# Designs tried in a protein design run: designed miniproteins, single chains, continued (5). Part 5

Each design is a single chain, and the fold is of that chain. pLDDT is the mean over its residues in the fold that is shown.

## One batch from the design tools (miniprotein)

Design m16142
Fold by ESMFold2-Fast:
Structure m16142 (fold): chain A 77 residues (1-77)
Amino acid sequence: MEEIRARLQAYADRLLAEYSDDQEVRDLIRLALRESLEMIDALIESGTFTPEQILGLGLGMLDLVRGVAEAIEKNKE
């Protein structure tokens, strides 16, 4: 499970590096990481999902926030 958390953190760190100049987008990425980690904890507690499924869902949440960040930047142009 710690490997899943580490992979989510690494992906979020990469996104934060890509959006270094936009504080609002960076705050959104940090929020998404926090929510993803909380979701991971709930999924682990449920005992229903495999580690691979949990990782996929967490990465999917961060991918959604990347899409939202791109939309926010487009609207601010």
Scores: mean pLDDT 75

Design m16143
Fold by ESMFold2-Fast:
Structure m16143 (fold): chain A 65 residues (1-65)
Amino acid sequence: MTVAEALELAKELSKEPDLPKELLEEIKRFVIYYQSNKETVADSDALEFLEKHGLTLLKEYLESL
């Protein structure tokens, strides 16, 4: 899964009304990190990117798909 693909899944997840605040904050951080480096990271491995930035809850969610 690419970072760009994972971002689209995270955006859909962020629409869930009962989403834990900690996971929502990780999604917000993911968007910021992606927008800052999108040209270099869009096609990179999503799980490695999330691990590098400490977004462990979002990583675990995506691994469960």
Scores: mean pLDDT 80

Design m16144
Fold by ESMFold2-Fast:
Order: structure tokens, then sequence, then C-alpha cells
Structure m16144 (fold): chain A 60 residues (1-60)
């Protein structure tokens, strides 16, 4: 999980702490809040969805 967070942080230019928050929101099915947090950090809706798939489905 730490390796995946580091990879995604480097890929999207986002701190690992933000990715942990995005994962927690995704796991809690708070998709609107996840999308809003992603947008605050310069991520598109498509990138937020891709991150959600990587963090929630692949790491779970």
Amino acid sequence: SDALLAELAARYGVPPEVLRRLRDLGLAHRSDEMAALAAEHGLSPEQAEEIGVELVIREA
C-alpha cells in the first residue's frame, strides 16, 4: 500500500497524505467529497476516478 501511494503520488503530483484521504473517502463511498478534494489539488474528475479505482479496488 505504501508503495502504491508513493507511485500514485509521483504520477499525479499529489502528496501521499492527500492520496490517503482520497482513499479513505472512496472506501467510505463519499465520492462527491473525494472528487472535491481531488479538484482542490489540481486533479480532473477522470483522474479522481482513476485514483479511486487504484486505491479502493486494487489496494483493498
Scores: mean pLDDT 75

Design m16145
Fold by ESMFold2-Fast:
Structure m16145 (fold): chain A 81 residues (1-81)
Amino acid sequence: SIEEQLKKLLENKDYQGAAKLMREYLEKETSLSAGTKETGQLAIEALEIIAKNKEDIEAGKEKAKEMLLAKRKEVAEEKAK
């Protein structure tokens, strides 16, 4: 399954491959809710940030976490208007 492929890529620290697999899944799967597509897109962006920081994966993970937190605050502020 795609989940098993994603898990193997993550176990091998192939974050770029994981991002590509997730992008292909979201492009092909038309039945996903808008919220699921948004969550998937944020996951792809997070994986790409980690991939860019391959020399320091832990720093990459922290940058991805900061991006996700910033996006969550932005969405909450837009809904509060």
Scores: mean pLDDT 77

Design m16146
Fold by ESMFold2-Fast:
Structure m16146 (fold): chain A 106 residues (1-106)
Amino acid sequence: SPAQQYYDQGVQLLQSGNFDDAIQQFQRSIQLDPQFGRSYLLLGSALNSQGNYDQSLQYYQLSIQLDPSLTGQSLLGMSTALSQQGNYQQSNQYSQLSDQLFQQQS
């Protein structure tokens, strides 16, 4: 789909550290398919990499609501953002839940 194409472009930009361009591609993906949970996940990841932790947490939560299969990856990202904000208790809780979900997928 066109949404998948923008998502794939965003992934390549994210991997090369071009966070601003990656964000634009994920936003275009969301505009074409507002229910494409994977774009919200990686938009969250890009924002987290830029230190925009509050926005990152919002997009990770949206990715879980739209695509529950992304819960493990989203909780891991949320754990990282919360740790950077000094919320260690919630960070540790989400990290443990993420680990349990990754083990369940084997």
Scores: mean pLDDT 89

Design m16147
Fold by ESMFold2-Fast:
Parts: sequence; structure tokens; C-alpha cells
Structure m16147 (fold): chain A 76 residues (1-76)
Amino acid sequence: AEAEWRAVLARLEALEAELRRAAAAGDREAVERIAAEISELLVASAPIFRQSEALFAEGKAREARLAAALAEALAA
């Protein structure tokens, strides 16, 4: 349903912003907590993103950005 994927995208955007702030602050505990929440949400929402080629591509792009942010945070 439209409401489901919109809610997931909105939550992912909010979590991505929190992750980037935590990473910039060097808050490893917050980074790990937010990363776990993002991972759980991505796994739970995978069937929704697979319904559309465009949504699937968006999901993969977000995963790549989040993985890069995590790598930077954990390498500090």
C-alpha cells in the first residue's frame, strides 16, 4: 500500500539524518543503535521495495549511503 512505503521512506530519511549526526559527533553508541534500527527496518520493508523497480533502486541507494556513513563512523 502507498501509505506503507511512504512511512518507511520517511522513517529511513529520519534515521539517515540521525546516523549522520551521530557519526559526525563521534557517538559510537548512537551510531550502533541507529544502524541496528535501520537494518531491521530495511529487512522488514524489503518486500515493499521489491514491488517497484524504482523503489528497489532507491532502497539499494539508501543502503549504500548508510553503509558508507557507518564505515566512516567506525573508522574514526
Scores: mean pLDDT 74

Design m16148
Fold by ESMFold2-Fast:
Structure m16148 (fold): chain A 80 residues (1-80)
Amino acid sequence: MVEEEANALIAELKANPDEPVGVLGKFLKGREEEYALAVLKKAYELDPELIKKVVDALNKGSEVFLKKYPKVYEFLKSIE
């Protein structure tokens, strides 16, 4: 299931290249943080360059939003 959701997240990011932060926000909404983190780590394993582009697109407002998901925020900062 984690790998299936990671592939779905990658597909959504590829379908919406101009809105990576919006895709990430939608993905995180309604998911338990530990599960979302596992999916994100798997997505990074599968397509590291795509996930790094999401990190690069984070702005000050998006970082404030991600403070509500501290484990996810810490992971994304670790791969900058």
Scores: mean pLDDT 79

Design m16149
Fold by ESMFold2-Fast:
Structure m16149 (fold): chain A 59 residues (1-59)
Amino acid sequence: SAAAEAAKEAKLAAENKRIEEYLKQLDAFVEQGVVSRQQLLQLITQHSIPQAYQIVQEL
């Protein structure tokens, strides 16, 4: 259905918004000393942003 396909495109835009929220949370973890900024950049490069968040929140 055309409506469902339009909704899927809107979901991708919402997913990008969620990535921004992950980055805010990750910045807070750096501020708290849970992970260094350089380690965070490595994790994002290796694992993408959502997976980096999962790893850091388990530290």
Scores: mean pLDDT 79

Design m16150
Fold by ESMFold2-Fast:
Structure m16150 (fold): chain A 105 residues (1-105)
Amino acid sequence: MQERIDEGLAKLDAYYADVYKAIDAAKSKEEAIEQVKKIRDRYLKELEDDPIMRSVIGRLSSQVLEAIKKAKSKEEAKKAVDELYEQAKQELRDLILEEQRARDS
């Protein structure tokens, strides 16, 4: 179980790092949105056999895209992404625990 959580968190960390770098490198809000959509699509394809990770990354990506659209600056967007990432880590842990309980009956 812990190994499953650790692997999930490592993938989520990689996603967070890619999104953060994309926002930081973007020259416009529109560029940031397009780069995050590409990152989302790449991760969702790589995670097609992991429904929990796909659900977490899908939801987090939608929330990140809305945060970028509403942000007045890169700094505001980055802060929103940091807060959403912490929430996503907790959601991932909860979903893995529920999956284990369902299998253990």
Scores: mean pLDDT 83

Design m16151
Fold by ESMFold2-Fast:
Structure m16151 (fold): chain A 75 residues (1-75)
Amino acid sequence: MAEEALRLLEEGKRAFEEGDYEKALELYNQALTYYHALTPAEAAEVARALGEVYEALGDKEKAASAFQFARILAA
């Protein structure tokens, strides 16, 4: 459900702020399992958060892909 996905996104953002990038990544990936219950704007927010955590982890290729996906969803 969208509510669960947005809760996971919020928990992931908190983990990211605390520097726990591995936990943030896990929570964001869990949020994406509810992608079909999300609006394009909500899915874009999750994808953007994934891009930010991949950048923090040094995975520039996955970060770029996530940001590109977020841009397409938000268009």
Scores: mean pLDDT 81

Design m16152
Fold by ESMFold2-Fast:
Structure m16152 (fold): chain A 69 residues (1-69)
Amino acid sequence: MLTDEERAVLKAGLDATYEWALATTTDPEIKERLKEIYEQIKAALDARDYEGFERLVVEFSRLIAEAEA
């Protein structure tokens, strides 16, 4: 299981990635989807649902890659 310190590091990394994605994305629909997934990832991390966290992080990464394409 992840420690509280490890969870804090993951959240900080998530926050930084989300802020970067918002700054580089121009499509309002993609920005809204990024916000929805970001909030779901935070909720999963807070609930210690690490399976849900991993699934949502993969989806978040795919959305960012799609926005870059």
Scores: mean pLDDT 79

Design m16153
Fold by ESMFold2-Fast:
Structure m16153 (fold): chain A 68 residues (1-68)
Amino acid sequence: SSAQREALYEEIKARLMAEGFDEETADRYAEFFLTLFSDVPPERWAAYADIWLKYAKREYEEGLANPR
């Protein structure tokens, strides 16, 4: 449902910000996650969220070290 998608979006954004992402970057990454898993029911996203978030944090940290 849209309510479940919105709740998950808010959770992913909050978790990214807790990991050190700024709000704008956390928003973009949360939207990217939802887009990447658009065809997957929200109930199943939680199973992959932890793995994806660890990868996203690594990529973000590398981007901060080597800005374009």
Scores: mean pLDDT 73

Design m16154
Fold by ESMFold2-Fast:
Structure m16154 (fold): chain A 75 residues (1-75)
Amino acid sequence: SAAEEAERALAELEEVIRRLEAGEISPEQAKREMDELSRRLYEAIGRLLAEGDVATARAALARAGELSRRWREVM
């Protein structure tokens, strides 16, 4: 489902940030993974909105905003 896709993308985005914070991946690798995962996340959010699941889409956007703030602090 779109909700499950959004949840997976958010979890993977958080893991990329964690690995970057821990020095487990390069900034270049992290940027590539963030770009792909962000694309998947926003595709899933678009599908949630198309399906009328505004509450789940709003929650995903809020979580994405938190992860974006952490990403900017590390980079």
Scores: mean pLDDT 87

Design m16155
Fold by ESMFold2-Fast:
Structure m16155 (fold): chain A 85 residues (1-85)
Amino acid sequence: SQLEQNEQRGLEFSLLTAKYIVEKDYDGLIEWLSKVSGRTPSEEERERIKEKLKELEPAAREIVELRENLDEEELLEKLRELAER
């Protein structure tokens, strides 16, 4: 279904984003987002994005830890349960 496809894409996006943040590969994340959005940020925008990504590191680490302890299906089920609350 469309909902299941959207949940899968959302999970993949969240996991990839979290991985880049935990690895401190902010340049890699910005390049990936630029390709997906078709927009290249300015140098000043890149610096602001990097600072915001650093602030998200605790949440990113939690997502990566959940990925290490849960398989993809279990993680999708957990996200579904959280969305229904």
Scores: mean pLDDT 73

Design m16156
Fold by ESMFold2-Fast:
Structure m16156 (fold): chain A 95 residues (1-95)
Amino acid sequence: MKVEEIINLSEEEQIDFLAENVEGIGREKAEELVRYLKELSKKLKEMEWRQELAVLAGLVQSGGIEGTVETLKRIASMLEGEKKEALLGIVEILE
């Protein structure tokens, strides 16, 4: 499934997609990730949680969990405040 197809799925369908199609993300991590991104989208007006989830799925499919975690930690080191904390929270879920 393409990243663009993920953003049009229901919450349950997105969790199922991640658990079944993204190696390293099981159902529990998929549920935590969706929950975390939904809460972040309420705090960060510019964030759309479905799009962020699709981007994360693509990163994990391309670089694996370890590569994605390293990339997110690097980006977080260049940010401050709530955006930095947001990325570090995603890293904690993926680790």
Scores: mean pLDDT 74

Design m16157
Fold by ESMFold2-Fast:
Parts: C-alpha cells; sequence; structure tokens
Structure m16157 (fold): chain A 68 residues (1-68)
C-alpha cells in the first residue's frame, strides 16, 4: 500500500540521518501522540498515523537539504 511504501522509505532514509535528526523523528511521534485522547477511535488513530508520516517526511526533506 502507499502508506507502507512511505513508511519503508522513511525507515531507509532514517538510517542515513544523524542522531539529532533521528531524535526529531522520535519527537514527531511523541508530539502527535500527545494530541490523541486516552482511547482514540480508529479514525483518530489513522489520522494521527498520517500526520506522523507527513511530519517525518518533512524532517527527512530538511535533513537531505543539509547533506548537499
Amino acid sequence: SAFQERAKEIAEKAKTLSAEEQQKLFDVVVEIGSTLPKNPTLEQRKEGSEKVLEKMEEVIKEAEKKKA
């Protein structure tokens, strides 16, 4: 699926990131997770997961620009 392909691409690119950039990826998960209620609905979980992928892709894009 497109979601799985995006997740795989993020994982592969994350291996090339510095420790600081990898920490930013972790911070994205914590930040988005903190916006969800204690017992999120399936729809809220899906929306949260999509936001995580979008933010992680943004972090990777900025990291790649620094590797010029």
Scores: mean pLDDT 80

Design m16158
Fold by ESMFold2-Fast:
Structure m16158 (fold): chain A 76 residues (1-76)
Amino acid sequence: MEAELEAGRAAVERQTDAAFAEALKKHSDYEEALEATERAARDASSGLPAGVGAEMYQEQVERARERMEKLRKEEE
């Protein structure tokens, strides 16, 4: 169970990172890219137990937002 949860967390993170990179290529608008990434993180997290899924979703969304803010600042 614990090993399965850890593998699930790693899969959600990997899927969210891939979705973020793909969204940035498809969407020149950072807000659209973030929205697509949030949707992917929610879908990936829905396969985990409710408590773990909610935690992973929040962590992945926060990471994506932080990365987006850094990119926005670098563009200045």
Scores: mean pLDDT 75

Design m16159
Fold by ESMFold2-Fast:
Structure m16159 (fold): chain A 67 residues (1-67)
Amino acid sequence: EEEARRNLEVAVRAARAGDYATAARAALDSKELSKDPEVAELAGKAAEAAIQGDFEAAARYAERALK
C-alpha cells in the first residue's frame, strides 16, 4: 500500500510536469500494487488518461486515489 501511494505521488508530479510516459508507468504500477479496488480503478484511469495525453485528467484521478 505504501508503494502504491508513492507511485501515485510520482504519477501526479509527472502528469503536472507533462511527462506522460513516467505518469502512465507510475499509475500502472500503483494499480498493480494496490489491494484497494477503488484505488486500483482510479490509478488505472490515471494511467489511461496519461497514455492519451490528458495530463489534467491523469493528475485528477491520481489525486483522488491518494485521498
Scores: mean pLDDT 79

Design m16160
Fold by ESMFold2-Fast:
Structure m16160 (fold): chain A 65 residues (1-65)
Amino acid sequence: GSTAESRAAGERGGAGTLAAALADGLPEDKARQISEDTRRAGEAGADAESAGRAAMAAWVRGLSA
């Protein structure tokens, strides 16, 4: 894909991850951090959705331990 497509995919992944993290009750600063990491992963061509879900799940497991 083009650089524009990769950027758009990252932006969508980041926005979706931010909304999901906030809905799941993550602190705003942590939600923003995970969202930004997800956006960058998507821009780099990684599976942004999977990366975001994994990071959110790791945060929740950390709070439960």
Scores: mean pLDDT 73

Design m16161
Fold by ESMFold2-Fast:
Structure m16161 (fold): chain A 71 residues (1-71)
Amino acid sequence: MMTPEEVGVYTAAMYYLDGKFDVAKILAKKLGLSEEALKYAAKQVQEKMKTNPQLTPEDLQKILEEAKKIT
């Protein structure tokens, strides 16, 4: 089962990919992510969905951790 933070990063990434940048940025800010970190997370979610449409909690946690390293 996904944690609230994992659900949060997935939701922010999906809004970003859907072109709802304003909502995506608000959600990313609540997670402590910059706009660059949000762009990174969205790209990683999109790439993983090409090979496996069912993202795992482990995939989302790794994306979140890597995104938090971006200034």
Scores: mean pLDDT 78

Design m16162
Fold by ESMFold2-Fast:
Structure m16162 (fold): chain A 89 residues (1-89)
Amino acid sequence: MRVYKLTLTLRQAAPGETVRVRAPSDPEEARREMGRALGEAIAAGKNAVVEVIAETEEAYEAIKEAAEGLKALAERDPSLTAEIEEEEL
């Protein structure tokens, strides 16, 4: 059974603590949890790593679109960088 893993990483310009979160596989809950983790990290001046595992390609596509949107939003701040890593398990 093939599953898809997406990792969304937020980096601060200054070194700091990293918050690591595993988000639910449901696309809507994954989007909310990714947004929450990123927002909390930004407010605290911390880095964030959010991992999501999707069991279907359709769910993975929705999660990836949400992650791309969050990346674009974060990168509006020049002190922040966001990266998306994709793995097929």
Scores: mean pLDDT 81

Design m16163
Fold by ESMFold2-Fast:
Parts: structure tokens; C-alpha cells; sequence
Structure m16163 (fold): chain A 51 residues (1-51)
């Protein structure tokens, strides 16, 4: 896949996780919010490592 396709996939996944974390915070679900935050951190670390 092209760099553009990889960037679009990464951006889409990041936005989905951010949205899910936000929804969990609004719902008062601290456990779910932490899980999505941890997944975001892993996704970001993985993306940086592949640059």
C-alpha cells in the first residue's frame, strides 16, 4: 500500500479510538476510557516506529 493509504488507515483508526474514549468519558466509564486511551498510545507508538 502507498504511504497515503497507510496514513489514511492510521488517521481513521486514531479518530475512531479518540471518539470511543470521549464517549466512554461522557458515559462515566473510566475503565473503557482507559482501555481506548491505552490502545491510542499503542497505535501512535506503532505508527512512529514505522516512520
Amino acid sequence: SSVLQQTRQYTSQMLDLIGQEFDAIIAGDEEAAKQYRDQLAQLQAQWRAQQ
Scores: mean pLDDT 84

Design m16164
Fold by ESMFold2-Fast:
Structure m16164 (fold): chain A 81 residues (1-81)
Amino acid sequence: MEERLERLREEVERLEREALAAHDAGRHAEALRLALRAAEVTEELVRLMAELGLISEEEAEEGLAYLEALKEALRAKLAEL
């Protein structure tokens, strides 16, 4: 179970680094897609943390609401490109 947390954290870190590299290279659409994927993996991480009792259901609800708003903003930016 903890191995699943570690894998999700590593995937988020990797996607965030790839998104930053894509942004720095001027590949804005790719950077936004990578940021969207990072947000999706972070949602999985938040849900898993709640299932394991590492965060409260209230903290999970707040985190998931924030991530949903973030994904909507990223999708809107991608649609404008």
Scores: mean pLDDT 86

Design m16165
Fold by ESMFold2-Fast:
Structure m16165 (fold): chain A 99 residues (1-99)
Amino acid sequence: SELKKKIEELLEKYKDNKIINTVYEQSKEEKASDIEIALRIAKALIEEKEYEDAKELLEIIESLKDLTAEDYRALGILYAELDELEKAEEYFKKALELE
């Protein structure tokens, strides 16, 4: 999986980042999906102002076919936090269409 490989690459890059590693470990304990783990890591990257790595991770998530309404809502929130308001609106509309 391209997504799983990107998650592993980010965990190695940010191995000394307590926030990112805590988010990953908590997500595993909650038995979160790879998509849910990736969305939570993207949020942590945005909070850490690592915008380029966050955007690359979001682009991989966007390429996936079986996204839920909740996944699209999370994408909308994260793109809004990146000031990508047009993309945020598109994903909020997709979430609404699936509900």
Scores: mean pLDDT 88

Design m16166
Fold by ESMFold2-Fast:
Structure m16166 (fold): chain A 74 residues (1-74)
Amino acid sequence: MSKEQLRRDAEADIRAARELIEEAKKTNASVSTLVSALLLGVAALWNARQAGDKELEREAERVIKEGMELMRES
């Protein structure tokens, strides 16, 4: 897998995770929605690390942190 493909996959997963987190914030979304967001965040983090993209690593870590905080509240 190319570093460029890894970056694209990470960006896509971060976008999907953020959409799920925003849905969870504004609706009575189930814990499974937050778990899905966390799985996408973890996948994005691994792909960003393999690509050597420090900005994407930070974005993935932010998504994971936000998802974990919402799960703690539920």
Scores: mean pLDDT 82

Design m16167
Fold by ESMFold2-Fast:
Structure m16167 (fold): chain A 101 residues (1-101)
Amino acid sequence: MEKIREWIRRALELTKKAAEGELDAEEQREAYLLTLRLSTAMAILEGLISREEAVAALARQLGIPRAEAERLLDEAIEELRRNGLSLEEIEKLAREAEAEA
């Protein structure tokens, strides 16, 4: 849960900065990577896309080898599965992180 909570907290922080027009190129890349990893892992878990399609898309978007994209996705999927987080629980964690910020 800690890693996913940190990812959600960071995503909210970056979203606030984006609303204020204060994201630099590095922060925009970080926001994109966090959003891409989380949304892609969720889409696989919900059966919206295949793992193969997700790996290919992530590798292309990040400009990394397919094997590295596969590891990144597997890591995100394992974290989500291990924590048993539903969309409702992710929304609850996001709300709690926003209250702390």
Scores: mean pLDDT 67

Design m16168
Fold by ESMFold2-Fast:
Structure m16168 (fold): chain A 108 residues (1-108)
Amino acid sequence: MKKKLLEELKKKLEELGLESIVEFLELLEKTGLLDEEILETLLEAVEAGEKGPDDAEAVERFHRAMQRLYAFLADEERLRRLLEEAGIELSDAEIAEATARLAALAAR
């Protein structure tokens, strides 16, 4: 794992007050789901968001990064593992509904 990239992202998120996203990164790390692709996707989303809505290229980069994140979370086993680590237990039907919604968000 890219420890330097993870530390940079955590610091940037803390400075922005996005503590829920820091918690999400920690859940990914604990579940073994944190990889370089997801880490780079989250960093791209944060950097693009910082550019603001007037930068058309940054808006497109943010949109694509969010679509990749939604696609990543639209896996029932992955989503269940993350929620269990967070202390949230959902039924199979609730997980299926959540992943279907995430898959729809990932589709262009």
Scores: mean pLDDT 76

Design m16169
Fold by ESMFold2-Fast:
Structure m16169 (fold): chain A 69 residues (1-69)
Amino acid sequence: SKSDLKNHLIETHGIPKAVVNSKSTAELKEILKELDELEKELLRQYLAGKISPEEATKRIREKAWELLK
């Protein structure tokens, strides 16, 4: 649901409720899709020993904020 999608973005990605509530369901789905693809790529890099978990978390957070502009 839209509520479940919003809660995921708030709780998992730390995005403010007001920002998430400003976006349509279609926009939120596209944002989640982009974040999921980035998470998959960062997981591959982590398993290859190329990045730290802290760096992966920072990159996901920065991408989430970029996509919510």
Scores: mean pLDDT 75

Design m16170
Fold by ESMFold2-Fast:
Structure m16170 (fold): chain A 81 residues (1-81)
Amino acid sequence: PLTEFSVDVPSEEEALNLPEELKKMAELVEIMLELQKKLDPILGGEEARKIAVELFKEAVKEGLSIEEVKKRAEEILKKAE
């Protein structure tokens, strides 16, 4: 089996859907930044950033929908409060 993390650049097929993928990535970044901002006063900047980045990586790796990512972000925030 090749590495499960081997696409650093979109393939030709992925490039055809680039506008939709860019929109999804923008939404994921917004969710990540909002989560980090909300966690910063609770956990501190380093831990808040780590958690937000981990959620982003998981979302990309598992192909999570925006709704699923938002739900996970809310659950993370609720647990941190």
Scores: mean pLDDT 72

Design m16171
Fold by ESMFold2-Fast:
Structure m16171 (fold): chain A 55 residues (1-55)
Amino acid sequence: SLEDEAAALQARLDALDAEMQALRAAGQPVPKELEDEFLRLGQELAAVNREIAAS
């Protein structure tokens, strides 16, 4: 379902955010590929949420 897709995307975003925060806390650079993936997943979640709101 769209709700299951949104939940899965949110879980992946939460995991990436936690990883990026851990890197920052450790004084490590955040790889661009993690930032790019976070942005892509955020856009995908926004699209799924728009479909849910329209249904």
Scores: mean pLDDT 88

Design m16172
Fold by ESMFold2-Fast:
Structure m16172 (fold): chain A 71 residues (1-71)
Amino acid sequence: DQVTADARDILREVAEKNKEKAEKMKLTPEEQALVDRIAQVLRDTFGLDEETARYVAILALEQARGARAFA
């Protein structure tokens, strides 16, 4: 379970560094549903709290949106 613990620590650090950006992001209803689904998987898999999981999910969606805009 060390890999899960290490992943949780990394995800928490990413969320902390980017929480202001995540809080300011505007999401469509479809994107909100996707964020909720991703956050639930992160909570179930890594034991993240709701706020951290949501921030990580929002950041992951932002990365996907950036890639889609240019490719």
Scores: mean pLDDT 76

Design m16173
Fold by ESMFold2-Fast:
Structure m16173 (fold): chain A 73 residues (1-73)
Amino acid sequence: IEELLELLEKAIEALKQGNYKEAARYAQEARELLDKLDLSEEQRRAATAAIDAILSADLPGAERHLKEFKELV
């Protein structure tokens, strides 16, 4: 979970800097890690929504869904 949070935070930081390639790389790593983690349905939904928002360059959505995920851990 800690590594998933770190990847999501790095992806959002990259988005804030306009580095879409780096943001996508971190989001992809987060998605791969998410498939290997034993998460609740709520945790998985929040993390997936954050990843999808990052990949669509939706910064407000990414920050909102990451906050939701943090509240579940």
Scores: mean pLDDT 80

Design m16174
Fold by ESMFold2-Fast:
Formats: sequence, structure tokens, C-alpha cells
Structure m16174 (fold): chain A 87 residues (1-87)
Amino acid sequence: MEAIEEVIRLLREIKELTPDPEARRELEERIEKLEELKEKIERGELSEEEIEKIEERARLLVPELRRLVEELRSMSEEERERLLKEA
């Protein structure tokens, strides 16, 4: 659960930092799917083995997402505007 919650938090930060409307839409869809998955876990709809596999995958994603957040935060307003023009 903790790793899934961290992934959701990081994806929300990436969405806020992403100027591209299409990328923001895709991130929103991913966040919604993870929130639904979290709700299924909380309702006891998944086995302990399934939950552990999900958490393991989420743990692997956390460092990559943190790196992406840092990269996006390091971007200037000019770089963000450039991405908007390319979208």
C-alpha cells in the first residue's frame, strides 16, 4: 500500500509539472486506475500474493518517478513553454 500511495503522489506531481495536454490526460488516466486498484485492495478484493506483486512493482517505479519529478522541476519556464508549442 505505501509504495502504491507514493506512486500515485508522484504521478500527481508529474501531472502538475507537465505542460503537454495529451501527457496530462494519460497521467490522469493512470492515476485513476491506480486509485481504483488501491480501493480494491482496501475492500479485500485482491489476494495477499497479488497485493505483494503490485507493491513490488510500485517500489521499482518510485525511484524512476522521483527522478522524473526532479527533472521536470529543474526545467525553466522557457522549457515548459517550448514543450507546449511542440504539443
Scores: mean pLDDT 76

Design m16175
Fold by ESMFold2-Fast:
Structure m16175 (fold): chain A 80 residues (1-80)
Amino acid sequence: MKSFEEKFQALMARIDALTAKYADNPEYIASLNQARSLVLHAKELFNKNPNDIKAQTISLFLLIAASGELFVIERRARRE
C-alpha cells in the first residue's frame, strides 16, 4: 500500500512538473494528460480492489505504462 502510494505521488509530481515546464507545447500537454489518466485509473483500480492481487498487479502495470509515457516525452524534449 505505501509503496504504491509513493509511486503514485512521484508520478503525479513528475507529470505536474513537466506540465508546468511544457505549458506552451500542446503536443506535450496532450501526452501528459494521457499519462495522468493512466495514473488516476491505476489509483482507482487499486483502491476499489484492495484484496484482489490481480487488480493490484494490473494497477502497478498501469503505473509502469505511465512512467514509460513520461520517459518518451522527456526523451523527445531533450532531443530538441
Scores: mean pLDDT 80

Design m16176
Fold by ESMFold2-Fast:
Structure m16176 (fold): chain A 57 residues (1-57)
Amino acid sequence: EELPVSGLLNDGDLIDKYGIKNPAAYDPTKPPPSEEERKELIEKAKKLGMLPDYAGG
C-alpha cells in the first residue's frame, strides 16, 4: 500500500500505548484503550483522510 491507514496511525503513540491498532498484540498488563482514546485516534485518521467519515461511529 502507498499510504496505508496502519502506517499513519502507527505514528500516534496513543495507538502504540493502548494497542488499539493491533488488538491481537494487546497486553493485559497495559491500560486498556478507553472509548475516548479510541475515538480520538479514529477522528485523527478521518481528518487525514485515512478513514471514511462514518468510521468509528
Scores: mean pLDDT 53

Design m16177
Fold by ESMFold2-Fast:
Structure m16177 (fold): chain A 90 residues (1-90)
Amino acid sequence: SSLREELLAAARELVEHEDDPERGAELERRALALAEELARVDPRPLAELEEEARRLNAEAQANPEDRELVARAVALTALGEVKKKLEAAA
């Protein structure tokens, strides 16, 4: 699977286990590690990722029952946050 697919899968599991704090913490660490790997190879500029994340988060807030949309918003937000930290550390 691609890194994008793996990150989205981890985000889906995070959304599914939102009521399990121990599993949630483990899955969040996994998602952040995948986001870090993807951020190193994803050529999209940070501003583009942040704008897309804002749009997806707004859509997810309007449609909270759409668990796939929520997972996509979580995945892209994690990617944008990690890319921002990597650029600040460079």
Scores: mean pLDDT 84

